# Designed miniproteins, single chains, continued (5): the designs that were tried, part 55

Each design is a single chain, and the fold is of that chain. pLDDT is the mean over its residues in the fold that is shown.

## One batch from the design tools (miniprotein)

Design m18010
Fold by ESMFold2-Fast:
Structure m18010 (fold): chain A 64 residues (1-64)
Amino acid sequence: SEEEEKGLKEMLELGKKLEEKLKELYPDAIVRVFPLDTDRILVVVIDGDKVEVKTLTKEEAKKL
């Protein structure tokens, strides 16, 4: 739907901003951010042998 398309576009923009911020904070880590739906975003940070995976809500992502 048109509302879903708008929500997905908003999540894609939030995802880009979050990925850029995390790459600045952890320049030697592999950072990947994946919008899962209109309300959830998946964050993956790989730093050597350490793998951190976290799911954020839209509101949590906006506050970062």
Scores: mean pLDDT 81

Design m18011
Fold by ESMFold2-Fast:
Structure m18011 (fold): chain A 64 residues (1-64)
Amino acid sequence: SMEKELAEKEKEKELKRKQAEDFIASLQRMNAPAEHLATLKAYLKENPDADAKEIFQLLLELQG
């Protein structure tokens, strides 16, 4: 069924999202500024397929 195919694709997107979320969580444990964490979380919400590298690049832009 179409539902099964959609579920498999959503699973892959969820794995990538979890990796990016885990990266942000690691930054929080490293005492990153709350404003940077909020921006990264908002970016992930708008770009659910963003990977950890993309989040890291955004972090560098916020810091520099």
Scores: mean pLDDT 77

Design m18012
Fold by ESMFold2-Fast:
Structure m18012 (fold): chain A 75 residues (1-75)
Amino acid sequence: MKIAIAARSRELAEKVAKELGIEGEIIVGPVGIAAREAAEKGADKIIVVDSNETALRNAEKVAKSLGVEVERVLV
């Protein structure tokens, strides 16, 4: 399974990856854009990390529309 972590900063993505015990490609940017990029790169699952619930829900909708599993992490 190819996992990606989409977050506003690399530091935040690395912290969440460590806490969840997962290895994945880190994609840094606005989470909706980062989630789309992850899906286009062939991710099977995207962990989206943000402090904004609306941004997380929008990122989930984008990834799911592309057939990718999403896990939201609110920080």
Scores: mean pLDDT 84

Design m18013
Fold by ESMFold2-Fast:
Structure m18013 (fold): chain A 67 residues (1-67)
Amino acid sequence: MIDETVEISKRLKEAYLEGIEEGKKKGLSEEEQRDLANEKIKEKAKELSKELGVPVTGATLTKPEAA
């Protein structure tokens, strides 16, 4: 169980790093790179939540439309 949580965290971290790297390749500012990385994390968390059928984040991922 805890191993699955660790794997999920690792995948989210990879998404973050991919976002930063992509931002650097595009010549974005540090702030824009972080924004892109955060978007990548949110998208990856949604994909993993659908795949696993459970909420996948260190925090609850809620939206006003879903509340």
Scores: mean pLDDT 68

Design m18014
Fold by ESMFold2-Fast:
Structure m18014 (fold): chain A 96 residues (1-96)
Amino acid sequence: MEEEERELLAEAVREFAEEAGAPEAAEVLAEAVRAASAEDAEAVLLMLALARSFLRKGNRELAAEAVRAAGEYLARVTGDEAAREAGEAVAEAILA
């Protein structure tokens, strides 16, 4: 697997969580992305891109739902429940 690509995806997820105001979730999500397949990591990045699109349009509720979906997806594909809680923390920060 492409280690460089996976690390870039993990860093992008970490930066998103920090920008949203949930730095405690950033490391959990980054570790989950590193544990996921490249395809699953890309799917998570697409969900976060959708969340950013909703934020640009002022739709915080849809952005929070997209982030929760990303965390739930990551938890399911990695078996790491901490990813779900981290996604919820980022979603809550967006809604604050």
Scores: mean pLDDT 82

Design m18015
Fold by ESMFold2-Fast:
Structure m18015 (fold): chain A 65 residues (1-65)
Amino acid sequence: SKVEELLKKAEEYLEKARELNEKGLELGAAESDPRKAMEIEAEYTVEAIKYVSEAVAYRNEAKRL
C-alpha cells in the first residue's frame, strides 16, 4: 500500500541517521582530545538530524492517508 511504501522510506532514513550517529561515536572515541571528540560527535549528530527530519516527513505523509 501507499502507507507501507512511505513507512519503509521513513525506516530507511532513520537507519541512515543511526549509522551517522554510530560513526560519530566511533570517531569521537578514537579522538584523544575530549573537546575535539565532542565536536566530531556534534557534527555527525547535526547530519543525522537531517535524515530524521526526512523520516518524520514521510511518516507524516503516511498519517494523512
Scores: mean pLDDT 88

Design m18016
Fold by ESMFold2-Fast:
Structure m18016 (fold): chain A 96 residues (1-96)
Amino acid sequence: MENLEKGKELLEKGDFKKAIEYYEKAIEEDPNDAEAWNNLGNAYYALGDYDKAIEYYEKAAELGLVEAYINLAKAYLEKGDDEKAEEAIEKFIEAL
């Protein structure tokens, strides 16, 4: 998707707020795009909004993106929730 690609370019450049706008457009066009949900989580993670990052990584994992469990674990570790981080890693290993 053009919106997904533009979001990625903006994320790489550190323009996290504009990246979010393009990822939101990508998920509006295809709400089952697990990569768009995961990248939306990455943008919020970069902004330090770990609650939003967790929400969007969970959505990406539900849609079958196994790598989102690793990102979910990282976000939980940033919040100091070691137990939930461990649960996320267990789900990643089980999905391999």
Scores: mean pLDDT 86

Design m18017
Fold by ESMFold2-Fast:
Structure m18017 (fold): chain A 100 residues (1-100)
Amino acid sequence: MEEVLDEAEALANRLYEKLLAQGADPHSARLVATAAREAVLLEHQGKPLEEIVKVLEDTLAKLRADPRATPVAIQAAEEMLKLVREGLPARDAVERVVAS
């Protein structure tokens, strides 16, 4: 259990640093990274796809409602949501966004 949490946190931190390097604001970058970590943990716990999708949708809605949110952070959240909806595992979706 602790090993999966550490892996999810490491992956989320990689996404956060990448978003900052691409010019995302720290608040939006943290929201996206937190959603990515939560999605990976929910998937590991065997939660249904609908619950994982809801976390990403709720995060994207918060980003779109925040006038401080940079387009880079919104675009990363949109891509993760799209990949998960297309059938990619949450971990693979996050890794692909980090690698892009």
Scores: mean pLDDT 86

Design m18018
Fold by ESMFold2-Fast:
Structure m18018 (fold): chain A 66 residues (1-66)
Amino acid sequence: KAKEEYEKGKKAFEAGDYEEAAKHFSKAIELDPNFSEAWYNLAEAYKKLGDYEKAKEYLGKALKAA
């Protein structure tokens, strides 16, 4: 479940669809809150969207989940 959402998020991110990527990474962390890679990639997606405050918040979550 969580891995499937994470892979969908990565595919969207590679396609440049950062809003879609953020949705899938968010779903991955809903399913597994300790999925550090999903938190990290959610932060990267928000950085690409220009939301640096959310990017910083989610990067902090990634470091705690690792």
Scores: mean pLDDT 83

Design m18019
Fold by ESMFold2-Fast:
Structure m18019 (fold): chain A 64 residues (1-64)
Amino acid sequence: MAGEKVKEVTDALSPKVRAVRAEIRATHPDLPGQEFAERLGAAIQPAANEHAHLSFEAQRELEE
């Protein structure tokens, strides 16, 4: 059951992850793997938080 929600969030984040990854690679093409992972994680975190917030708001609207 928990995996279904995680899959939905992951699927929604996939385009954003791809875009952010491309942006970081374009800006820092020779960035080491560890630094790249840290920057990607930091950059995608706001989008993940925003998506979680929107999902909560959508559920609230349906339950009114």
Scores: mean pLDDT 62

Design m18020
Fold by ESMFold2-Fast:
Structure m18020 (fold): chain A 60 residues (1-60)
Amino acid sequence: SISELQRVEGVGRELAERLVEAGYRSLEELAAASPVRIAQIPGIDAQTVSRIRQSLAAMR
C-alpha cells in the first residue's frame, strides 16, 4: 500500500503513488525489484534508488 511504501526513508506520498502505479504495491515487491527497474520510474533518481535500497536493508 501507499502507507506501507512511505515507511521507506526518502519515499513520500507522491513517490509511493508512483511506485504503486509502476506495480510495486508492497515492501516485498519493492525489495524484489532490481535497482535498474526502480530507476526507470519517473521522478526517481540514482540517489533515491540508493536511499530506498538502504532503508529496505535496514527494515529487514
Scores: mean pLDDT 75

Design m18021
Fold by ESMFold2-Fast:
Structure m18021 (fold): chain A 75 residues (1-75)
Amino acid sequence: VEELRKELEETAREEQKEVDEKGKEYQDLKKQNEKSGGKYKEKADQAGKELQDKVGEAERRVGELYERYKRAEAE
């Protein structure tokens, strides 16, 4: 149980860090696109897609570990 808790916490922290980094990149590109009159639209759209894909992957991975932790705790 303790090992699963630590793995869950470490994985959640690492995944959140990656999501935060992708989120900052996307926000910066959106701001640049607004200032440039659309020159960065394609890059901003791509960064947004990468962010959504990363969020979905992080949610699945953390969710799987959380379910394993809850099952071990309930036993």
Scores: mean pLDDT 80

Design m18022
Fold by ESMFold2-Fast:
Structure m18022 (fold): chain A 86 residues (1-86)
Amino acid sequence: GMTVTIQLSAPTTAEVGDAVVITSQNTGAVWRGTVSEVDAAAKTITVGDLERVAGGEPLKVGDKVVVAWTSAKGTELVSGVVTEVS
């Protein structure tokens, strides 16, 4: 499946193994995946096993995105930019 690396605007509380939803602010496309890597110091996450939920366009390098996950506080959101797609 597709994998993306995202540069986040703020530190994340998401952990490796967490399910996340990624929404492209450029296209409105919605993708679901699992966090495979977190670098808290660099403010990056890598999300693998991406599955399309809605919209027609793939995630691309340079796309502005919102990443959503569920924590003990409920639904958390962080914005970011896709830096790598593989």
Scores: mean pLDDT 83

Design m18023
Fold by ESMFold2-Fast:
Structure m18023 (fold): chain A 61 residues (1-61)
Amino acid sequence: APGDLYRAVRDYEAKSPWELTLKKGDIVRILELIGDDYAVAQSLQTGEIGIIPLRYLEPVA
């Protein structure tokens, strides 16, 4: 859900300038869901906002 914290389960390299680059273990805040496969998220490590595939993220308890 928007506002929820998620953790990167693996490294992700941005394929376009609107995508977010993450390292495994990075924490992101979900800002918006895009369909079933993507989210707009903000990295808590860098403050950058971008699109990330949901399959690279897991919920933080």
Scores: mean pLDDT 82

Design m18024
Fold by ESMFold2-Fast:
Parts: C-alpha cells; sequence; structure tokens
Structure m18024 (fold): chain A 76 residues (1-76)
C-alpha cells in the first residue's frame, strides 16, 4: 500500500517530498518503539514539514490534488 501511494505521489510530481515524509514517519515510529521520545518528536516534526511541502505543491493544482486523494483512497 505505501509503495503504491508513493508511485501515485511520483505521478503527481510530489514523490520525493512524500518519500521523505514517509521516511521520517517511520523513523519517528521506530524511535517511539525504542523509548526515545525526543527523537520521535523530532522525526514527527520533519515528517509534518515534508507533508506541508506536498500540500503546497498540490494546492497550486486543485484538480491534481483531488485526483491524488481519490487514487489514494481506493488503496485504503
Amino acid sequence: VEEEVLKIAEKYGVGEEFRKALEYRKKAEEAKAAGDEEAAKKYAKEALEYQAKVAEKLAADPEKKAKLAEEVDKLL
């Protein structure tokens, strides 16, 4: 599912930012599992910043944003 979502993001020109958001989210989850709350917060913040960059790029084209959301929803 994550791999398919990443391919959709790449199709709409936000793949690199989305990949980094996923990477930092996974690092945050791993840090939390290891009991490192400070590292978990730091990585979660990085993930949110990359998610914001994805949102900014998609906001320039609302039609692409709607299509991306529809394709992602079908995978979940």
Scores: mean pLDDT 77

Design m18025
Fold by ESMFold2-Fast:
Structure m18025 (fold): chain A 68 residues (1-68)
Amino acid sequence: SARGEAARERAIEAARRAAEAAKQGDMVTSLEYLEEAQRYAALAAALGDDAGAAEGSKAVREAWQIAG
């Protein structure tokens, strides 16, 4: 659905911003964006966009690896 696709896009973008903040040493901003990314990935799944949810979850996982 268009809403699921929008949720996926927002999850990926938030995860990207989290990774950028982590690379700059801004862990507070990174964690805020990781929380946003997790919420939007969950929303994509709830809206039945299984592919979008998988993409969002992957982006969150990759951002967590950069933040750690």
Scores: mean pLDDT 76

Design m18026
Fold by ESMFold2-Fast:
Structure m18026 (fold): chain A 100 residues (1-100)
Amino acid sequence: SLFDELLARMDSPAVRRAQEIVLEAAKELDKIEFSSPEARQKVANLLTAAAIEATVGDLDGAARSLEEAYKVMEESGDTKGAEILRKAAEEVRRLAQEAA
């Protein structure tokens, strides 16, 4: 059933690890002063999307949302925030490839 398939995805080690990566990235970004309130809001929205996507087992979606958040931080000139998101995106992308 679709319900059993969804539960199996949500309980996978890859999904739990992806959730941990997204939450840790958000926690590290909370320590950073954003130069742009607009950039902060865009990153917050993308991290929320990544967390939801990771929770339902859409690891490709989660990686794309993190990659978009990385671009936002890179464009705003925040190199430290960009590096946090780049690493998170690469780790989730690896999990997506291993889960396929």
Scores: mean pLDDT 85

Design m18027
Fold by ESMFold2-Fast:
Structure m18027 (fold): chain A 63 residues (1-63)
Amino acid sequence: MEELVEKAYDLLVEIMERARALGTPEAQRLLDEATRAFQEHYDDPEGLLKAAEELLERVRALE
């Protein structure tokens, strides 16, 4: 896997773990957005990384 894609995956895993720990409807919605971003940017590593970074900040704001 390319460096950017691997970094994006690590961030998405953290987003999923944090959202799952929160267990709120808002966290579930954010998890759905993370899944969608991964699907939309599968061939765009830079866009995927940017989306993952933005989603991580959003899930942290829900804590």
Scores: mean pLDDT 77

Design m18028
Fold by ESMFold2-Fast:
Structure m18028 (fold): chain A 69 residues (1-69)
Amino acid sequence: MREELEREIEEGVARIVEGVMLTVAKKLKLSEEVLEKIRELGERAVRGEISPEEALREMEKLIEEALKK
């Protein structure tokens, strides 16, 4: 029960991070390739393959790299 609740919270945080970063990328008019990579990182965090914090860091890195071009 408690472990299941913690997992649900982690999934919720991962979904929020994905949604926020996708919104930022869309407003910045970044390419579909960048949007797809953000979605992929979000899904990996939801699956528990990476932490939501690691997913956020990688998403920020993708956006920064896209903005330099």
Scores: mean pLDDT 80

Design m18029
Fold by ESMFold2-Fast:
Structure m18029 (fold): chain A 70 residues (1-70)
Amino acid sequence: MEEEERKERVDKAANKLSEVDPEGLKQAIEAIEKGDFEKAREIVRQMAEKAGLSDEEADLLFEALKEYFK
């Protein structure tokens, strides 16, 4: 199931980011809440690089955060 696979990948990536850069995660969420999606995407990509995540995982995380916090 496509949605289930996406959920698993997002959960794994989010856990890794929250352990490596919790401050960056908060900044990304704040940017999404302000509607600054360009900045939020850049922050998520920077965090993903620090955590050793792929660009695909970074994009999934950004989409999930955007969905949750709009």
Scores: mean pLDDT 74

Design m18030
Fold by ESMFold2-Fast:
Structure m18030 (fold): chain A 60 residues (1-60)
Amino acid sequence: AEERAKEYLALAEQAEAAGDYRTAGDHYAEASREYEKLGNLDLARELRQKAVEAYLKATA
């Protein structure tokens, strides 16, 4: 459901704000997959990019 996608996005944003970049990356990736299932491909692509950026920050 769309609610699940929004939940993962909110969790990702909270983790990113807390500096937990690995958790943020995981949740952005989960949100991206859920939005892709919903047919929102533009948002899914943006969230996948955010996941990549979060993972890069986590490994710095």
Scores: mean pLDDT 83

Design m18031
Fold by ESMFold2-Fast:
Structure m18031 (fold): chain A 72 residues (1-72)
Amino acid sequence: SIELTPEEREEAIRGARGALEEARDYVKQTGKLTSYAASLLTAAMILAAMSGDEEAVKWAREQVKEIEELAK
């Protein structure tokens, strides 16, 4: 198992948050869930999972669903 330091876990959570914010802004601007935006959502979920924080994973999943709903 990959074990992260507390600092690395916090960095992973920040990375997930940044990726979700970028994806949300991109989808709002384009009106589409492009391959780039989808890649950002995937990266956010991987980073949230790597943090080992179950609440961060739940939050990230909810944000992914909201961002997908913005795509029309």
Scores: mean pLDDT 83

Design m18032
Fold by ESMFold2-Fast:
Structure m18032 (fold): chain A 99 residues (1-99)
Amino acid sequence: MEKKAEEAKREVERLVRRTVEELRALGASEGVLEDVRAMGEAALEAIDAKAAGDDSKAAAHVAAMGILAVAAAIESENEEAAELARRTALEAMKIVDSL
């Protein structure tokens, strides 16, 4: 379980890093980049909560991921950036759900 949590955290960190670079290339604002990074941090906290058996805390962090993804999409200057933010949140949620 601990090794799975550490692997999931590394996958989320790689996903967020790649997405931030792609969003920056698409001309996304720093606010959009900050929302995506915050979504990634919420995903890491959800993974830690799941590993600790704290289902309520994990659910709260997953809800925060959704809110931050919606904020990033709304603040995006173009639909390609908005769609990338949404897809990244869904992929991060799948990583969390795999635990």
Scores: mean pLDDT 85

Design m18033
Fold by ESMFold2-Fast:
Structure m18033 (fold): chain A 75 residues (1-75)
Amino acid sequence: SLEQLRKEAAERHLEIGKAYLNAGKYDEAIKHFERAIELDPSLKPEALRLIAEAYRQKGETEKADFYEAEADRAS
């Protein structure tokens, strides 16, 4: 189904994003996490926490705090 294909694509973007995050490629990681949320909104809490971590690793503390708060609300 289209829904299953979207969920599988979302999981792939989440895993690619995590790989970029681990490699220190924070902007690339964020783009993949945003795409995962678009494809499967049920991943929003996890993906928003990972976006927050990417911003924290970049030293953008205000953005990190914002996305962490959004993740808590989405949970």
Scores: mean pLDDT 91

Design m18034
Fold by ESMFold2-Fast:
Structure m18034 (fold): chain A 98 residues (1-98)
Amino acid sequence: LADLLAGLRAEADELVKIAEKAVSPETVQALRGLADDLIAELSAPQPDVNRVASLTTALGVLATAAINESKDPELAEKLREETLRFIRLSDAAAQAKA
């Protein structure tokens, strides 16, 4: 579980790093905020499964908007890949706490 949470933080940092090259600072800040909130919820002793689901959905929606905002197809594809990896790690962390 600690390794999954560490992986989520590393993935969030990579996602933000790519977003900084591709999208507006406002979109970058929103992505960082959602990722931080999701990691914080998953790090709680008893995560709220409804809040985890809501934050994951919000992150997916915002990431899709960021991908569409990107002018660089290569950066857009990297944003997509890192977003999918983050969501998969989030799901694994949530299941590990069940």
Scores: mean pLDDT 81

Design m18035
Fold by ESMFold2-Fast:
Structure m18035 (fold): chain A 70 residues (1-70)
Amino acid sequence: MRVTEEQLRASPREVTRLGLRKAVEIAERLGDLETAEYYRSLLSGENLEKVTRERLEEMRAILDAGNQLE
């Protein structure tokens, strides 16, 4: 699944939360609790609009890497 800038502008908080929650799930499955805690802290952050761009860029990178798994 790809995230567009239009989605970021229309619902930045919802898109950010979905992406961060997915990142938490992936980190927990890998046993990387430190990374999972980091993403959880971003989910409860005050300014999700500011965080949205950075976190969604990371999520896009994770999704692109996942596309190579067969």
Scores: mean pLDDT 63

Design m18036
Fold by ESMFold2-Fast:
Structure m18036 (fold): chain A 116 residues (1-116)
Amino acid sequence: SELLREARRLLEEAIREAKKALELADKDPGKAQEAAGRAIQLAAEAAGLLERAREGPEAELFERAAEKVGEAARLLAEAKGYLASGEELEKAKEALERALEKLEEALRLVDEAEAA
């Protein structure tokens, strides 16, 4: 499916931006905040495509993937808030790491759906 291929690309880009935010959190919180913002936008677009792909008997996998992406977007927004305050860097890193776990779970679900 073209929608699944595009969702996969957006998830991979979101993962790259989230990893960049995590790497930059100690070195450049401003750039980390920008990277987290890009990851949120990419994740939201991926979730929209996954929701559009929910037609048919296998819709449950896409619903689970979209749910994981939604959880990741919330965690990325929390991390961005902590980065902006500059006072809770350890919480920002924990939120970024948890967001990455959710994005990687979503990517696996998309890969499983494409393999079926």
Scores: mean pLDDT 86

Design m18037
Fold by ESMFold2-Fast:
Structure m18037 (fold): chain A 64 residues (1-64)
Amino acid sequence: MIEELKPGDRVLVKDPETGEIVEAVVGSIDESNPEEKKVYVRAVGDPERSFVLKPEDILEKVEE
């Protein structure tokens, strides 16, 4: 569970292709459907590597 996730937050996510845990930055959150909230993230150090995830797929929020 993530609490008060917002754009610019740093998070740990699991890459669905490799299973690797990567650090990412939240770019945007789609809250138009509260049952299917979507979080758009970009990998730290690789801005071309981006994911669309559910909030429950966020493993941890990195403080600062």
Scores: mean pLDDT 72

Design m18038
Fold by ESMFold2-Fast:
Structure m18038 (fold): chain A 65 residues (1-65)
Amino acid sequence: SSMEEELLEKAIEAARKGREAFEAGDKETARKYYEEAIKLAEQVPENFMARLIIKESREGLEELK
């Protein structure tokens, strides 16, 4: 559905921004975007890409400890 596509696109973008901030050393911004990516992706839990985004974003948050 268009709603699922929009949520997935936003989740992908948030995860990408989280990684960019992490690589730049901006832990606060990285945390914000990883949390946003998880929040968006959890709204489409049956989607394989959404599950992958949740996994990768959670791993990113773990590395920010």
Scores: mean pLDDT 87

Design m18039
Fold by ESMFold2-Fast:
Structure m18039 (fold): chain A 84 residues (1-84)
Amino acid sequence: KLAEFQAYLDKLYAEFKEELEKALKENKSLEEMERIMYNHVLKAYAEMADKGLLNDPEAQKYLNEMQEKMEKLLLEAAKKQKEK
């Protein structure tokens, strides 16, 4: 359960990075990039709920770490967009 959830989040994070890079290359708005992040966070919570891990502290920690990494990438993308 936990290992499968962590593997899913790793894959989801990789997909998020790819979509964010594509959005940046296409000069999408910050609002559109924020929606990409929001959709990936929702998928992570849905998977956590589906696997019955909502009360698992390790699952919650891993999800929080993924959200922090996504937020950092979004901020970096926003900075790069301002340079265009």
Scores: mean pLDDT 81

Design m18040
Fold by ESMFold2-Fast:
Structure m18040 (fold): chain A 100 residues (1-100)
Amino acid sequence: AMAEAEERGLRAVRIVSEALKGEKVLHPQGGLPAYKVPLSAEEIIERTRKLVDEAVARGEITPEQALAVLRSVIGDLYVRGELTEEQARELMAEAEAWVR
């Protein structure tokens, strides 16, 4: 009931934090040393979608919370300038279909 809803809310916040926190290791051609770069906006959104799908399947968050997580991540990427206004709008609309 109320305690369970609060716990699910905390899980949703954690998913947002984990999704926005990401790096990949790049290995340049020509023997240059490997370096870490942030994930692209597209990679972050793909990762977020997978995380929320798995969390909903496990009963850890509700579909409504999954949609809120996706919207929060898309909004943060837009604020960072990593998505255009058109891309953010399209992804917000698609996120509603993804959570069904």
Scores: mean pLDDT 73

Design m18041
Fold by ESMFold2-Fast:
Structure m18041 (fold): chain A 73 residues (1-73)
Amino acid sequence: VEELEKRIEELEKRADELLEKGADPEEISRVLAELMRLRAELAILKADLPEEEKQAALERLREAERRGEELER
């Protein structure tokens, strides 16, 4: 959990830097997509849900991420 929160903070800072530099829209989009994924994962882990439901939610999140990556090509 703590490692996820730290990774989210690092990516938020990187996204801000990319936006300020006027980096490529595709690069900004990739960082934002990763941020959204990590935030969703953290929310699932912090939720008061049975372990089985957390596992199912995490698998669905990974499937959604895979589809997103193919669309960004």
Scores: mean pLDDT 73

Design m18042
Fold by ESMFold2-Fast:
Parts: sequence; C-alpha cells; structure tokens
Structure m18042 (fold): chain A 73 residues (1-73)
Amino acid sequence: LDAATRQAILANIDKIESLAVPRAEAVDPELAAQLKTAFDNYKAAVEAGDTSARNAYRDKIAALMEQAAALEA
C-alpha cells in the first residue's frame, strides 16, 4: 500500500468507528469498549502493513457490530 492509499483507508476506518462506537455504547458500553479497541488495533495493523492482524481485527469488528445490532432488537 502506498502512503496515500493507506491514509484514505485509515480515514474511512475513522469514519466508520465514529458512527459504530456511539451506537454500540447506547446498547452495551462494554461491547462499545471492545469495538473501540478492535478499531484501534485494526488501524495499527493497517499502518504496520500486518495483513494477518488486519484481517483478524476486521473480522472481530464485524462480529462485534453484529452483536450490537442484535442487542438493538
């Protein structure tokens, strides 16, 4: 990944986090804390170019977001 592409990816992650974390916080503050930590680790993996860690945290974020959505029902 070139620097410009990496910056664009990180900006998109920040935008998703800014929407997802407050929504999770409204239903489960502990889940929101886990989601925030997963986003922080995901961004760190993207910056480091660690593809395996990036994929693992991407999957974890998806699972946590599904849990938050289920709790809203």
Scores: mean pLDDT 81

Design m18044
Fold by ESMFold2-Fast:
Structure m18044 (fold): chain A 67 residues (1-67)
Amino acid sequence: SAELERIRAEARALLPLVREAIAKNPDNKQAQIALRTLERIAAAKSLEEVEAARKEAEAELRALVAS
């Protein structure tokens, strides 16, 4: 769908910025989660896969905040 293609393109556009953040601070757990999430979204074959990646990122961020 056009929506999926747009979302994937947006994720690809953000990847260099997140990689730069990690290069400057490799211990940045939030940036590491963002990188994995954007890579999953960029490779997603459906909107359901995009939602799955978002939910996984949300769970990882909640676990990080709770620690």
Scores: mean pLDDT 87

Design m18045
Fold by ESMFold2-Fast:
Structure m18045 (fold): chain A 66 residues (1-66)
Amino acid sequence: MKEKLLEKAEELGKEIAALRQTKPQDEVNRAVVKAAKELIDEADKAGLSEEDITEILRVFAQAVAA
């Protein structure tokens, strides 16, 4: 489960990085919040630790920043 969420975090982050080139910051911010919430909800339902959730969110944030 964790590996699938790490892959999902990277893909969602890359999609948002692409949006940053064409969309206003407000739309980008909403996309970030929505994606982060989805990742946290899935990780919580999967019973992942706080450390694992933090790692998933870090991967997501790094992909968004690229």
Scores: mean pLDDT 83

